# Designed miniproteins, single chains, continued (2), part 105

Each design is a single chain, and the fold is of that chain. pLDDT is the mean over its residues in the fold that is shown.

## One batch from the design tools (miniprotein)

Design m7896
Fold by ESMFold2-Fast:
Structure m7896 (fold): chain A 83 residues (1-83)
Amino acid sequence: MAEEKIRELAKKAYEHLKKALADKDPAKRAEHLAKAEEALKEARELAEKNGLKEVQKKVGKELVERLRKEIEEEARALEKELE
């Protein structure tokens, strides 16, 4: 089901974000963040294309947007560390 795939992709993005947060190597953190961003992008695309029921669409979008914000904040923090 599309919503379950979106949840799986969001969970995968979150796991990659957790690995980025735990790693002290900037290069490995960047790799984990890239994987998180890719999973999040795929989750958003599925949510938009599969015409989810209104309630499921809203919940999926809220989860995806929260993860996106956290990933963006970590990416910006990493960029500052690379300065």
Scores: mean pLDDT 67

Design m7897
Fold by ESMFold2-Fast:
Structure m7897 (fold): chain A 70 residues (1-70)
Amino acid sequence: SERLKELIKELIAEELRLIGLEIEREMLEEELKKNPDDEELKKKLEELEEEIKRLEERIEELRKEITELE
């Protein structure tokens, strides 16, 4: 079905975005190890963690919707 194809495309796009954010998190964590008192880095890492959490929730909902259509 066209709807299933669209949901799969959205899932792939969101999973690729998640991989990108996870790489960015690892890079920020390494930078924070070098600058442990950097409040701006801590804030960026916290904001990134919230974005990752929201994206993981979205991916889970997409997977559920796809499963219900199959």
Scores: mean pLDDT 86

Design m7898
Fold by ESMFold2-Fast:
Structure m7898 (fold): chain A 93 residues (1-93)
Amino acid sequence: EARRRAEELRRRAEEFEAKADKLLEYSKNPELADQGKKLAKEVFEELGNLAMARAAENATSLVEIQSVMDAAAKLARREARRLREEAEALLRE
């Protein structure tokens, strides 16, 4: 059932978009750097990028933490776009 599968893909896309938005919020407040670092690691793990997940875990400076948060947000938005495109393709005839 293409419609149900498309709805599931859109829900997953919304989840990645929400995580990208949280990473942007965390990047604006240095007190939230540790939370942003943890979320970045979770995003990389969900996307199967274990090398970047390890880089996020090992980030110690604010510059490193900001870099992994930016990378995670970009990957999350890219995956959300891919999922939305897949959902649209399923509904196209």
Scores: mean pLDDT 84

Design m7899
Fold by ESMFold2-Fast:
Structure m7899 (fold): chain A 57 residues (1-57)
Amino acid sequence: SDEIIEEAKRLAEKLLAEGLSEEEARQKVVDWLIKQGFSESTAKTIAYLAIAELRGL
């Protein structure tokens, strides 16, 4: 489901708007996804894709 990527994008966008760096936002999105029940490797992949899409990549 692409829903989790959209939620991760919204969280990343909010964190970036609050003045966090891309690295800090990515780490917080990873931590949030792990709390949602994703493995660390899956969480890192979703966070990477979310930020890449926000950058238009």
Scores: mean pLDDT 84

Design m7900
Fold by ESMFold2-Fast:
Structure m7900 (fold): chain A 68 residues (1-68)
Amino acid sequence: MSDEEIREALIKKAKELGLSEEKAEEAADILLRRRDDLDGAGVELILRLGLSAEQAQALVKTLEELLK
C-alpha cells in the first residue's frame, strides 16, 4: 500500500469520526510522519488538533492495520 493510499484511508476514517476535511488531512499527515511512533502520533493528534482520545486511538489503530 502506497503513502497516498494510506493517506486517503486515514482521511476517510477521520471524516467518519466527525473531523472536518482540513482536520482529517492534518491528522493523516501527522500519522504518516509518525508511522514509526504510534504513541507519539496519538499524543500529537490530541494536543495539536484537539481530537478526543477515542478519535486519536481509532486513527492510530487504523494506521497500524494499514501498515500490516
Scores: mean pLDDT 84

Design m7901
Fold by ESMFold2-Fast:
Structure m7901 (fold): chain A 63 residues (1-63)
Amino acid sequence: MEEYLEKIAEAIKKGDYETALKLLKELLERFGVEALGKVLRELVRKGIIDEKTALELGVQVLT
């Protein structure tokens, strides 16, 4: 999970939301919805994304 958080954070910092979404989908597939929620929450806590962006990414990954 830590490796996914790091890679997703780097993709977002570069503005590469396509790669970030791909990594979030892989995280969901391998580790489930709780892991997805934890990673999105940590990205918000670290100031990498805001709460609204976290919600939008979560919806895109689940839909």
Scores: mean pLDDT 83

Design m7902
Fold by ESMFold2-Fast:
Structure m7902 (fold): chain A 61 residues (1-61)
Amino acid sequence: SREETRRRILEAAYRLFKEKGADATSLADIAREAGVSRATLYSHFPSKEELERAVARWLRE
């Protein structure tokens, strides 16, 4: 589902941010870790800044 794909992207981003920091993590790294295409990732999060904000919100839920 779209919701399941979004969750996998958030989980992948969080793992990479913890492992090597947000600055060293690219959207391509996150797509690879989540097992999705870059096009699919961009359809959920059009920028790295939006993805970073989404991860922060997800952690507060």
Scores: mean pLDDT 83

Design m7903
Fold by ESMFold2-Fast:
Structure m7903 (fold): chain A 62 residues (1-62)
Amino acid sequence: SPGEEYVEEGRKYLEEGDLEKGVEYTNKATEAGDLEGAGEVGSELVEAGAPLSWFKAPEVPG
């Protein structure tokens, strides 16, 4: 799914130390509906120092 592609890009930027880009792609994964993948990468980005305020709220299904 498109969300899975965004999650992989977010992980790549996290590994490169680009937290702003990592959060950007994690938010794109959330917008695409991949809440599980976005949550996993988002947690790692927060551990790396990304502020919680940079993240978008999950989409509500329904």
Scores: mean pLDDT 77

Design m7905
Fold by ESMFold2-Fast:
Structure m7905 (fold): chain A 90 residues (1-90)
Amino acid sequence: SEELLESVREVLEADKENIKTKLELSDEQYEALVEAILEEIRERKLTKEASDEELEELVERALEKAGIKLSEEKRELLVKYVGRALKTSP
């Protein structure tokens, strides 16, 4: 839903500096990643009930689309951030 996508965007933008620093991303990389994440949520029709496996697939595809390479540890961290953003949606 549009409400879900807007909520996810707001959460990720509010935590931008923290996530960007932990993942060692530039502003441009982070913006590309957020757009790719939102596109994947929309295309996959994910809800706040998304499984860990669905979140991992989403993150992997979003990173591929954004041209970003992360370590396994950083990828797992990103999965947790995206999962929290989805679960905080109204």
Scores: mean pLDDT 84

Design m7906
Fold by ESMFold2-Fast:
Structure m7906 (fold): chain A 58 residues (1-58)
Amino acid sequence: SMEEVRELLKKAEEAIKEGNALEAQRHLAKVMGMISEMSEEEKERLLKLMDEANKLLL
């Protein structure tokens, strides 16, 4: 659902702020399963958060 996408993106963002890349990736993986339900804005946010989470692992 759209609300579930919003909450998962929020949780990923919070995990990134806490430096928890693995937890962020778990939330982002769930959102990727819901790509067909996402707006263009949500897809852009997903890509940005994936990039930020990956940078924490480097």
Scores: mean pLDDT 82

Design m7907
Fold by ESMFold2-Fast:
Structure m7907 (fold): chain A 70 residues (1-70)
Amino acid sequence: AADLLAQAREKITKARELLNQGKLDEASKYLDEAERLLIQAHIAGGDPAEIAELSRELKRLYEELQEKKK
């Protein structure tokens, strides 16, 4: 679980950087990877509070991605 949460956090950080650079397709891929990792972490019994925090950030970044595609 800890390794999955660490990987999800890294993917979210990279997606944020890519969104700031306007690299929307790459950002989308990192967000999709982060979502899969968070689902796996939840199934593996990861910390619910950390999963909830990262899930909120992930949702925010998906919203930013959709705004930039308009």
Scores: mean pLDDT 83

Design m7908
Fold by ESMFold2-Fast:
Formats: structure tokens, sequence, C-alpha cells
Structure m7908 (fold): chain A 102 residues (1-102)
């Protein structure tokens, strides 16, 4: 379905981003959280964000772009994460959260 294709595309991008973060020296758990949060539903997404914050790697998170209404009534929302890399530099990662039907 179009929904499945869209979620799989978001997850494929997240896998590539996680691999790039590992190559840049980010901890494995941080890379795995970035991979796992792509296309997660809001409660699971918030748990991943909180784990990143408690680990000291998250500087900020904000909604980005226009929400996309999915065929099942859920909303796909882009989120921009500002992360701290091991060198103390800011890096920006864009991911997707699934919000419940309004």
Amino acid sequence: SALEAQLEAARAVARAVADALRAAGMPERVAELIRAMAGAELPEFEAYVEELRRAGYLLGARFAGEPLLLPDGRVAQLVTLELLDPAGERITVTTTVLLPAP
C-alpha cells in the first residue's frame, strides 16, 4: 500500500542515517534509537526521545514541515532532532513520527 511504501521509505532513510552516525563515532545505542524511532507511534517515539535526552545526546526536537494525512487516518509528522556528536558538534537529523487520528 501507499502507507506501507511511505513508512518503509522513512525506515530505509533512518537505517542509512543510523549507519552514518555509527561511522561518525556516535554510540551504538544512539544510532539504534534513531533507526527505531522512524515511523514509530507517538508514545514509543516519546520514549526514544526521552532516552536520547537522558543519555545527553539530544539538544532539541521540533516538528518540521506539513503533516501528512495517511489513508488510515493517522498523521505522519516530520521531526527535526538536534544531536550532540562525540566531538561536541551539533548535528541535525530529520525523522518521522506517527500521530493518532485527530
Scores: mean pLDDT 83

Design m7909
Fold by ESMFold2-Fast:
Structure m7909 (fold): chain A 61 residues (1-61)
Amino acid sequence: MEVDPADPEAVVRYVTGEAAPAVIEHFGSPEAVRDATVEDLVAVPGVGREKAEIILALTRQ
């Protein structure tokens, strides 16, 4: 599945699946996830360092 990096909600859902609502709630919006650090993302339950790095790589394009 090709994910549009301009759609941070789609990126979060693609990488985290069932944890996607928790990620979005933690940052307040899908757009805020793009500005997060790896450490900020790892603080969300269900998100490991590898998933955090993938989210940031996909949203930064």
Scores: mean pLDDT 73

Design m7910
Fold by ESMFold2-Fast:
Formats: C-alpha cells, sequence, structure tokens
Structure m7910 (fold): chain A 62 residues (1-62)
C-alpha cells in the first residue's frame, strides 16, 4: 500500500499537529502504514503530509 494513490471518501479535520486535514475527493499518496487504523499520506494538491484514519480513505490504484 506504500506508494498507492488513495482518495478521501469523507472530510477529516486534523486533531493534532501529526494529522492531516483532508476534504472529500482529495487525492493522496500513501507514504507509510503506521498501524491498522492510520496511514501517513501526502496530499497531491497541497503537498502537505500527515496522518489520516484509514476509514476516511479508499484505494484508487490496483
Amino acid sequence: VVGSIVEAVEDYKAKTPDELTVKKGEILEVLEVVDGDWLKVKSLSTGEEGLVPIRHLKLLSK
């Protein structure tokens, strides 16, 4: 899943400095799998990096 492209399926607002705020429909690259519930991602539109809950993302690349 590292290097995969994912899409935000719902808005998510960061609660800590390590987390990333994303908007529904935003396209991101997976940089790291942190645990079963969190991915470290990079926004392709803003270039910002941070943690987003996996439940708010869907895989686009096969």
Scores: mean pLDDT 79

Design m7911
Fold by ESMFold2-Fast:
Structure m7911 (fold): chain A 73 residues (1-73)
Amino acid sequence: SASLEELLKVGEEMAKELGVEEGTFHPLVEAIYNWLQGKSTPGDLMGAQMTLVTEGKVTWDQVQEMTKRLREA
């Protein structure tokens, strides 16, 4: 299984591709990592994702793309 540090790097690579701030996806990566580790429920993950989208920090398209990349890492 990928480490949190490895997954944060995947988030940073996606941020660079999109021309956004390097740390833009760090909170999303951490939320997905906790869910993949069984440390949070699907509902907890959805709540975290909704908060980030509502705060304008990420878009739903970016959430879906990040989730795909992290599942493949």
Scores: mean pLDDT 86

Design m7912
Fold by ESMFold2-Fast:
Structure m7912 (fold): chain A 84 residues (1-84)
Amino acid sequence: MEEEKRRLEELIEQMLADIDAALELLAKQPPSPAKERLREALERARELVLRAREALREGRLEEAKRLLREAVALLSSLAPEYEA
């Protein structure tokens, strides 16, 4: 189980880095309603990732995986412009 925990911790760090990069890029763009929605959703994704890390610390692997999947789905809905 430590190997699975390590893998999930690695994914969490990768996701946080991606979110931070997206927020930094967004901050340099002109403001718009769409960009405010993106910022709000990125903050929500970050919250989900932090909750996943908390669940992982307590040995709740299934909960951590579920939270990470929700964060990934949220980020994917935001990122069509970053993967075109």
Scores: mean pLDDT 78

Design m7913
Fold by ESMFold2-Fast:
Structure m7913 (fold): chain A 85 residues (1-85)
Amino acid sequence: AEAQARALAALITDDPEAQALAARGLLLLDEARRLAEAGAPEEEVLALAREGARLLAEAGRLSDSEKGKELAREAEAALAELAAL
């Protein structure tokens, strides 16, 4: 899981700081998915999903790549949608 998150983060940005934030965000989103599949309370799942999306938005903002900018926009949109729930 952690190795996969790091590999995916490296595809998004070459910045080590942005990679670390992206990897953490991806791990939190994967944990939220596992908790949802296990029938955990929606509030707990949403808290992890929001934190994961927040870290991905920060990672995208630190990235100079087009893919990083796209990630920041998508993560910010996801945060807005999650905040509406």
Scores: mean pLDDT 75

Design m7914
Fold by ESMFold2-Fast:
Structure m7914 (fold): chain A 84 residues (1-84)
Amino acid sequence: MKLVEEALEAVVNGDLDKADELFSKLNDEEKLEFLERLGKLLIEKLEKELEEAGVKEEEKKEKLEEAKEKVKEELEEARKELEK
């Protein structure tokens, strides 16, 4: 199994200690892949939570766009930090 997939599985299972250990072992490319995939999982989780909460489609779209923009910003900053 790829280390990135193992780290993501640890986050999903709530094993943050294992996720931190695995993340620390990742190289810069794998760290960026991990953060990108984590961002996608968080957006999917948010979408499901908004649907379950009965949020109106228009409000759901606005919240998802804001979350996607935030994830994009964080990924861009992480990329710059890792490429020091």
Scores: mean pLDDT 77

Design m7915
Fold by ESMFold2-Fast:
Structure m7915 (fold): chain A 58 residues (1-58)
Amino acid sequence: SKITEELRKEAEKLLEAVKKGDLDKAQEYLAKIIELQNEKPDPELIKELAEKLKEIEE
């Protein structure tokens, strides 16, 4: 649960960083998400994140 909460928090930070064009912070948050996925995979959250990122890039 705690890892899932951290993953959601980092995903939200990643989305905001991408939306603002802050690539340095986006890379930091992405690296943290990868680290958390290695600890406890959450494919549904990653799918949601990918869909939200696609909408920002369009």
Scores: mean pLDDT 76

Design m7916
Fold by ESMFold2-Fast:
Structure m7916 (fold): chain A 80 residues (1-80)
Amino acid sequence: SVDDIERRGVEEARRLIEEDPSREALELASLILLTLLKEVPDSRYLEEIREIAEEVLRRFPDNVVARATLERAEAALARR
């Protein structure tokens, strides 16, 4: 189901940022979340997606994908 895909995507992104400190892992986590938000703009996991994107940006502030993810998540949350 779409919910299962979203949940697993968020869980994988969180695992990547917690277990792998590499820039490559953070870039992958950001890409997973951006892809999820493009497919499901009003996801149930918007708050978790925002939190993960903020954590990526704290560690690598120049990550363009994470910034795009954060902006999309914040815009979607503001529309609620």
Scores: mean pLDDT 81

Design m7917
Fold by ESMFold2-Fast:
Structure m7917 (fold): chain A 62 residues (1-62)
Amino acid sequence: GPELEELRERLKELARGLARKLAEHLGMDSFTVEEVDELTLVATGTKGDEVFVQRFDLPESL
């Protein structure tokens, strides 16, 4: 319903914002946020020999 749609969009925005701020704070060499599907985001950053991966799973109403 509309409530879940609003929550899902807000969670996506929050996840993207947090991932971006973290990448900036850590001074990442590269950074991407990929929407694997409608409910799953994966943020990937690299810094030297280190790779950082953060997965965000969003709820779907079933």
Scores: mean pLDDT 74

Design m7918
Fold by ESMFold2-Fast:
Structure m7918 (fold): chain A 62 residues (1-62)
Amino acid sequence: MLKDIEQQIKEELLKRGASEEEAEYIIKLMKEGKKEEAIELLEKYGIPRPIAEDLFNVIQSL
């Protein structure tokens, strides 16, 4: 893991039933600035949209 926040997001997604590949894919979308795709997948795993948007903004600020 390169960043603590990436590790925390990955662990949270795994706890919510995402595969490791899916969690890595979501993080990649966030890092690439693909906001709507990333938020839709975060919502799929039960993360509310306002929280998903906050997580996206944190990743974009790194």
Scores: mean pLDDT 80

Design m7919
Fold by ESMFold2-Fast:
Structure m7919 (fold): chain A 85 residues (1-85)
Amino acid sequence: EEEIERLKKEAEYLLKVAENMRKGAEDSLKWATEQAERDIADPEKAERALAHLKREQDSYNGAKKVADELEERARKLIEEAEKLK
């Protein structure tokens, strides 16, 4: 039972990290998108806003990939805990 609790706790931690990464990336991308939409009509601001949006899109894709990997790892830990009961 102690081993089952350790695996479940580790899985819960990984799921929380993945959720926080995913939410943070979504919030950052949303903010960058909204800023680009406001600034795109001004040629002096548009280039910087679009460059920032591109960086946030790349960050979002990276965070999504890591979050997916953490969620998969957590799922495997839960399956291992289930086998130990």
Scores: mean pLDDT 84

Design m7920
Fold by ESMFold2-Fast:
Structure m7920 (fold): chain A 58 residues (1-58)
Amino acid sequence: MEIAQVVEDYQATHPAELSLKKGEKVAVLARVDDERVLAQSLATGQVGLVPKSVLKPL
């Protein structure tokens, strides 16, 4: 399981997306396309799409 750290705040603009705050950690579940991943928030347990640009691999 890949853990990534959120490097900037992200506000979901679509119901399938996950809102994240800078400094949170997520588990990357799958790569969806070149721009987005499916991730689970370790703080809330919620699953959704996030831009890979807001994540840094740990």
Scores: mean pLDDT 81

Design m7921
Fold by ESMFold2-Fast:
Structure m7921 (fold): chain A 53 residues (1-53)
Amino acid sequence: MSLEEAAEEAARERNAHPSEEVDALLTAAGATDDEAERRALLERAVAVARSRA
């Protein structure tokens, strides 16, 4: 997915299913300067949040 879509989806899933792991992944995504790594971290955050739902 695009970075914008991944970020929106990750934020929605985090708000619906808050977890320490999802918050850590979102923080890591915000700290990286690599767009590909940021996208991968956001996609992982979404997957983790949905897996726990």
Scores: mean pLDDT 72

Design m7922
Fold by ESMFold2-Fast:
Structure m7922 (fold): chain A 103 residues (1-103)
Amino acid sequence: SKEEAEKLLEEGNEALRKGDFDTAIKLYQEALKIAEEIGDKKLVARAYLNLGFVYLLKGDIEKAFEYIDKARKIAEEIGDKTLLVDAKSLYRLIENLTGEKPK
């Protein structure tokens, strides 16, 4: 159900705050599966953004970009400006953390 997916996202956020990245990933993936099964594209995009952020914190930049791209495409498809801003903010965060100054 939608309530189950939202609860799993919140539990994943709590695991993330505690630095338990593997538990956060598992909970976000479980939320993603439910969101896909019920066809809630907004929840799917939110789960992808959360997966992108946790992979960024783990230093897996390739997976972070992959998940953020998936969320951005859905945000554009459904016209959710807030999710689109969130996806773009994560791109900027990755660029700021991985970008080199030319010296």
Scores: mean pLDDT 85

Design m7923
Fold by ESMFold2-Fast:
Structure m7923 (fold): chain A 89 residues (1-89)
Amino acid sequence: GTVTVTVTNADGSVTTGTVDATDRTSSVTLAATVGAVVTVTGSDGSVVGTATVTAAGDGLAGFAVRDGGRIEGVIVNLTGGVAGDVQGY
């Protein structure tokens, strides 16, 4: 199914991307600033995980997404920020 990745920056601006989690591992690249919150939402609208951008730079955050009986990998590549606090289901 389609997974939605939302970056909510500290200034209130929002950037979204989508990933087809049908593939074994899918990735999306999104810009983020220090203080941003990354939210990964499954195809059913449930929140799968979150990450907080704690430092400047480029980094990644990985999440496991359930699509029915399957678990797919989602990698969020962050431009301008590094995730320092990652929470997942």
Scores: mean pLDDT 73

Design m7924
Fold by ESMFold2-Fast:
Structure m7924 (fold): chain A 89 residues (1-89)
Amino acid sequence: SMEERKKEAEKYLKKGEELFYQGKYEEAIEEYKKAIEIYPEYAEAYYNLGKVLFYMGKYEEAIEAFEKALELDPDNEEAKKGLELAKSV
């Protein structure tokens, strides 16, 4: 089910967050992409992907990820802020 796939994807999201806090940005991206592969409608995974890409200075790719997060969840205020910051560079 969609709920079961989201719970499975959440494990990869959390692993990505752990790697992000360790400064392992490329490994964090791999885990976020796995979350997206399992649950393609996972707005939070796109937001976290955008955040990592922003920290790596990959602003164009960060914009694409934040836009996708907002397409899936238009009320995500953090993704709106991330998009504004990435466009300001």
Scores: mean pLDDT 89

Design m7925
Fold by ESMFold2-Fast:
Structure m7925 (fold): chain A 78 residues (1-78)
Amino acid sequence: SNELRAEELIALGRMWIGLGNVLASQGKLKEAIEAYKKAIELFKEAQSLVPKDSPIAKEAEKLIAEAKKKIEELEKKL
């Protein structure tokens, strides 16, 4: 189902956030930003598969906002 696929994409995006966090802690800021950008792509794809008002869509929206904030914080250090 599209809902199950969306949940799988959210899980994969969360793994990319985790990788970005590890890379950032190692001072690999450019690689961390790329990992967060990959997560945002996956979360946006998940949003496209479900109704806008669904719990999954709201979760993806929050995760996108959090990832964007992480990118902005790292870009200030470049």
Scores: mean pLDDT 92

Design m7926
Fold by ESMFold2-Fast:
Structure m7926 (fold): chain A 90 residues (1-90)
Amino acid sequence: HMVRTKEAEALAAARPDLTPEQRQELIDLYSRKLVLEMVKAILEAALSFLEKFKDNPEFQKEIETVKKELSRVDKEMAELDARIAALLAQ
């Protein structure tokens, strides 16, 4: 998290054409995206593991729960990506 936040700060610093407020928004959006990317990676790893047991009724509810959480994360990431793209297109 902290190391990736510093990467976001470096990316914002590479865009001197942006206002200080726009650079801070970019840092905040990238920080949020990095957290969601980590959450997605964990959920995808969990789903891959659980799918090995997809025919076991004990794991069916867990698989459904992970799929629902992945769908939520994907939606949030798409919204963040759209805002980041809008800022970077300026």
Scores: mean pLDDT 78

Design m7928
Fold by ESMFold2-Fast:
Structure m7928 (fold): chain A 55 residues (1-55)
Amino acid sequence: GAEKAKEISELGVELSKKEGLSLEEAAKRAAEIFGVEPAPDPTRLGTKVYLSLES
Protein backbone atom coordinates (compact mmCIF):
# COMPACT_ATOMS: atom_id res chain seq x y z
CA GLY A 1 0.00 0.00 0.00
CA ALA A 2 0.89 3.68 0.02
CA GLU A 3 2.40 3.54 3.51
CA LYS A 4 4.81 0.78 2.54
CA ALA A 5 5.76 2.58 -0.68
CA LYS A 6 6.44 5.75 1.33
CA GLU A 7 8.65 3.86 3.79
CA ILE A 8 10.60 2.22 0.96
CA SER A 9 11.01 5.59 -0.76
CA GLU A 10 12.21 7.27 2.45
CA LEU A 11 14.69 4.48 3.15
CA GLY A 12 15.92 4.70 -0.44
CA VAL A 13 16.59 8.43 -0.06
CA GLU A 14 18.43 7.78 3.22
CA LEU A 15 20.55 5.04 1.63
CA SER A 16 21.37 7.30 -1.32
CA LYS A 17 22.55 10.04 1.05
CA LYS A 18 24.47 7.79 3.46
CA GLU A 19 25.94 5.22 1.07
CA GLY A 20 26.35 7.39 -2.03
CA LEU A 21 24.20 5.05 -4.08
CA SER A 22 22.23 6.19 -7.10
CA LEU A 23 18.53 6.74 -6.42
CA GLU A 24 17.71 3.63 -8.46
CA GLU A 25 20.16 1.41 -6.55
CA ALA A 26 19.09 2.83 -3.20
CA ALA A 27 15.43 2.17 -4.06
CA LYS A 28 16.23 -1.46 -4.95
CA ARG A 29 18.07 -1.96 -1.67
CA ALA A 30 15.26 -0.35 0.31
CA ALA A 31 12.70 -2.61 -1.39
CA GLU A 32 14.89 -5.63 -0.59
CA ILE A 33 15.10 -4.61 3.08
CA PHE A 34 11.29 -4.37 3.21
CA GLY A 35 11.05 -7.88 1.72
CA VAL A 36 9.77 -6.76 -1.66
CA GLU A 37 11.24 -8.04 -4.93
CA PRO A 38 13.19 -5.04 -6.31
CA ALA A 39 14.24 -6.30 -9.76
CA PRO A 40 11.40 -8.09 -11.63
CA ASP A 41 8.86 -5.22 -11.44
CA PRO A 42 10.32 -1.81 -12.33
CA THR A 43 6.86 -0.20 -11.99
CA ARG A 44 6.16 -1.23 -8.40
CA LEU A 45 5.00 1.57 -6.09
CA GLY A 46 8.23 1.88 -4.10
CA THR A 47 10.28 2.41 -7.23
CA LYS A 48 7.66 4.70 -8.81
CA VAL A 49 7.53 6.93 -5.73
CA TYR A 50 11.32 7.05 -5.62
CA LEU A 51 11.49 8.06 -9.30
CA SER A 52 8.91 10.80 -8.58
CA LEU A 53 11.29 12.27 -5.99
CA GLU A 54 13.97 12.38 -8.70
CA SER A 55 11.69 14.18 -11.11
Scores: mean pLDDT 62

Design m7929
Fold by ESMFold2-Fast:
Structure m7929 (fold): chain A 70 residues (1-70)
Amino acid sequence: MTEAQKLAQILIDLYEDVIKNSKNEELKEAAKEAKEEFEKLYNDPNATVEKVKKADKEFNEKFTEIQEKL
C-alpha cells in the first residue's frame, strides 16, 4: 500500500463516519462526494500524497463552510 493509499483510506473512513453519524443532510451529501473522490484516489496507482492532501484541503474547506452555517 502506498502512502497516498494509506492517507486516502483514512479519509474514506472519516467521511463514512460522517455519513453514518451526521444528522445534517447537506453534510451527509458532501461526505458522500468526498468519500467517492478519495475512493477514486485510492484506486489510482499514480495518485500522490500531495494530490490526496489537496483534495482533503478542498473538502475540509467545504465542510467548514457548511458547519459555520449551522
Scores: mean pLDDT 83

Design m7930
Fold by ESMFold2-Fast:
Parts: sequence; structure tokens; C-alpha cells
Structure m7930 (fold): chain A 52 residues (1-52)
Amino acid sequence: EELKKISEKKRERFWERLYKDALEGAKQLGDTEAINELESIRKRREELRKKA
């Protein structure tokens, strides 16, 4: 379980980087649907963190 917590923390950091890259890419393309989807995913992750 402790090892799992460490892995989850590393995944969160990795996700944050991927999210930023994806968001910037979507903005460059002007893909509003992709931007909205990414922001929706982020909101859900924040809600889950508050729940935990």
C-alpha cells in the first residue's frame, strides 16, 4: 500500500505534465472540443481529490 501511494503520486505529477502539453496542443489547433474535454477531466480529478 505504501508503494502504491508513491506510484500514485508519481502518476499525478506525470499526468499534470501530460495535461499541460495536451492543453497547449489543443489551444494551438483551436480545438475547442478538446479543450473543453480536457478541462472537464481536470475538474473531475480535482473533485476526486477533495473527496479523498
Scores: mean pLDDT 74

Design m7931
Fold by ESMFold2-Fast:
Structure m7931 (fold): chain A 67 residues (1-67)
Amino acid sequence: SATLDARAAASQARGLELARVVNKNWEASAEELGEAVREKALKLGLSEEQAEAIAEQVREAHERFRA
């Protein structure tokens, strides 16, 4: 299942890169964290809609835990 292996590896790599951005910017404001995650998602080849959805989820989580 070369296609599944490649897709899994790519998804894992993208997830790890996004997690690193979240960790590095966790002490920033929810707005700054969301923008950093959005920019990274776009650089990783995600669509505008996907990047916005991820940034919004991260912003909401940050506001609940760091508000």
Scores: mean pLDDT 80

Design m7932
Fold by ESMFold2-Fast:
Structure m7932 (fold): chain A 55 residues (1-55)
Amino acid sequence: DELAKELEKLTKQAISEKDEKKREELGKKAQEIGRKLSSEEANEAVANAIAEVNS
């Protein structure tokens, strides 16, 4: 749950980040956390982040 929230937060930050280098670093951290979650939890967190940014 804590890791899923962290992944969602980092994914939102990466999508919204204007600096390409910082976006890449945020994406890398999100991927690292995603590896510690189940595929279902990771996919859900990423989907939620994308949906919220597009709202």
Scores: mean pLDDT 78

Design m7933
Fold by ESMFold2-Fast:
Structure m7933 (fold): chain A 68 residues (1-68)
Amino acid sequence: SSMLQEKIEEILEEAEREATRHVVLGDYEGAIEALERALKELEELDPTAHEAIKRLRNGIEHLRKLLE
């Protein structure tokens, strides 16, 4: 439904905004935690939201590579 899609977009936008704030402060662990919380929420809301889930997982993976 369009309402479900709007909620998915809200979760993504808020998570990316929070993660960006943490990255600007050099807090990559905080950024990863923000994206991981959003990923759990999104998977619980709609496990078939493949593109949104992929987007968050890619963001987490990218940030993890910056730490290692």
Scores: mean pLDDT 86

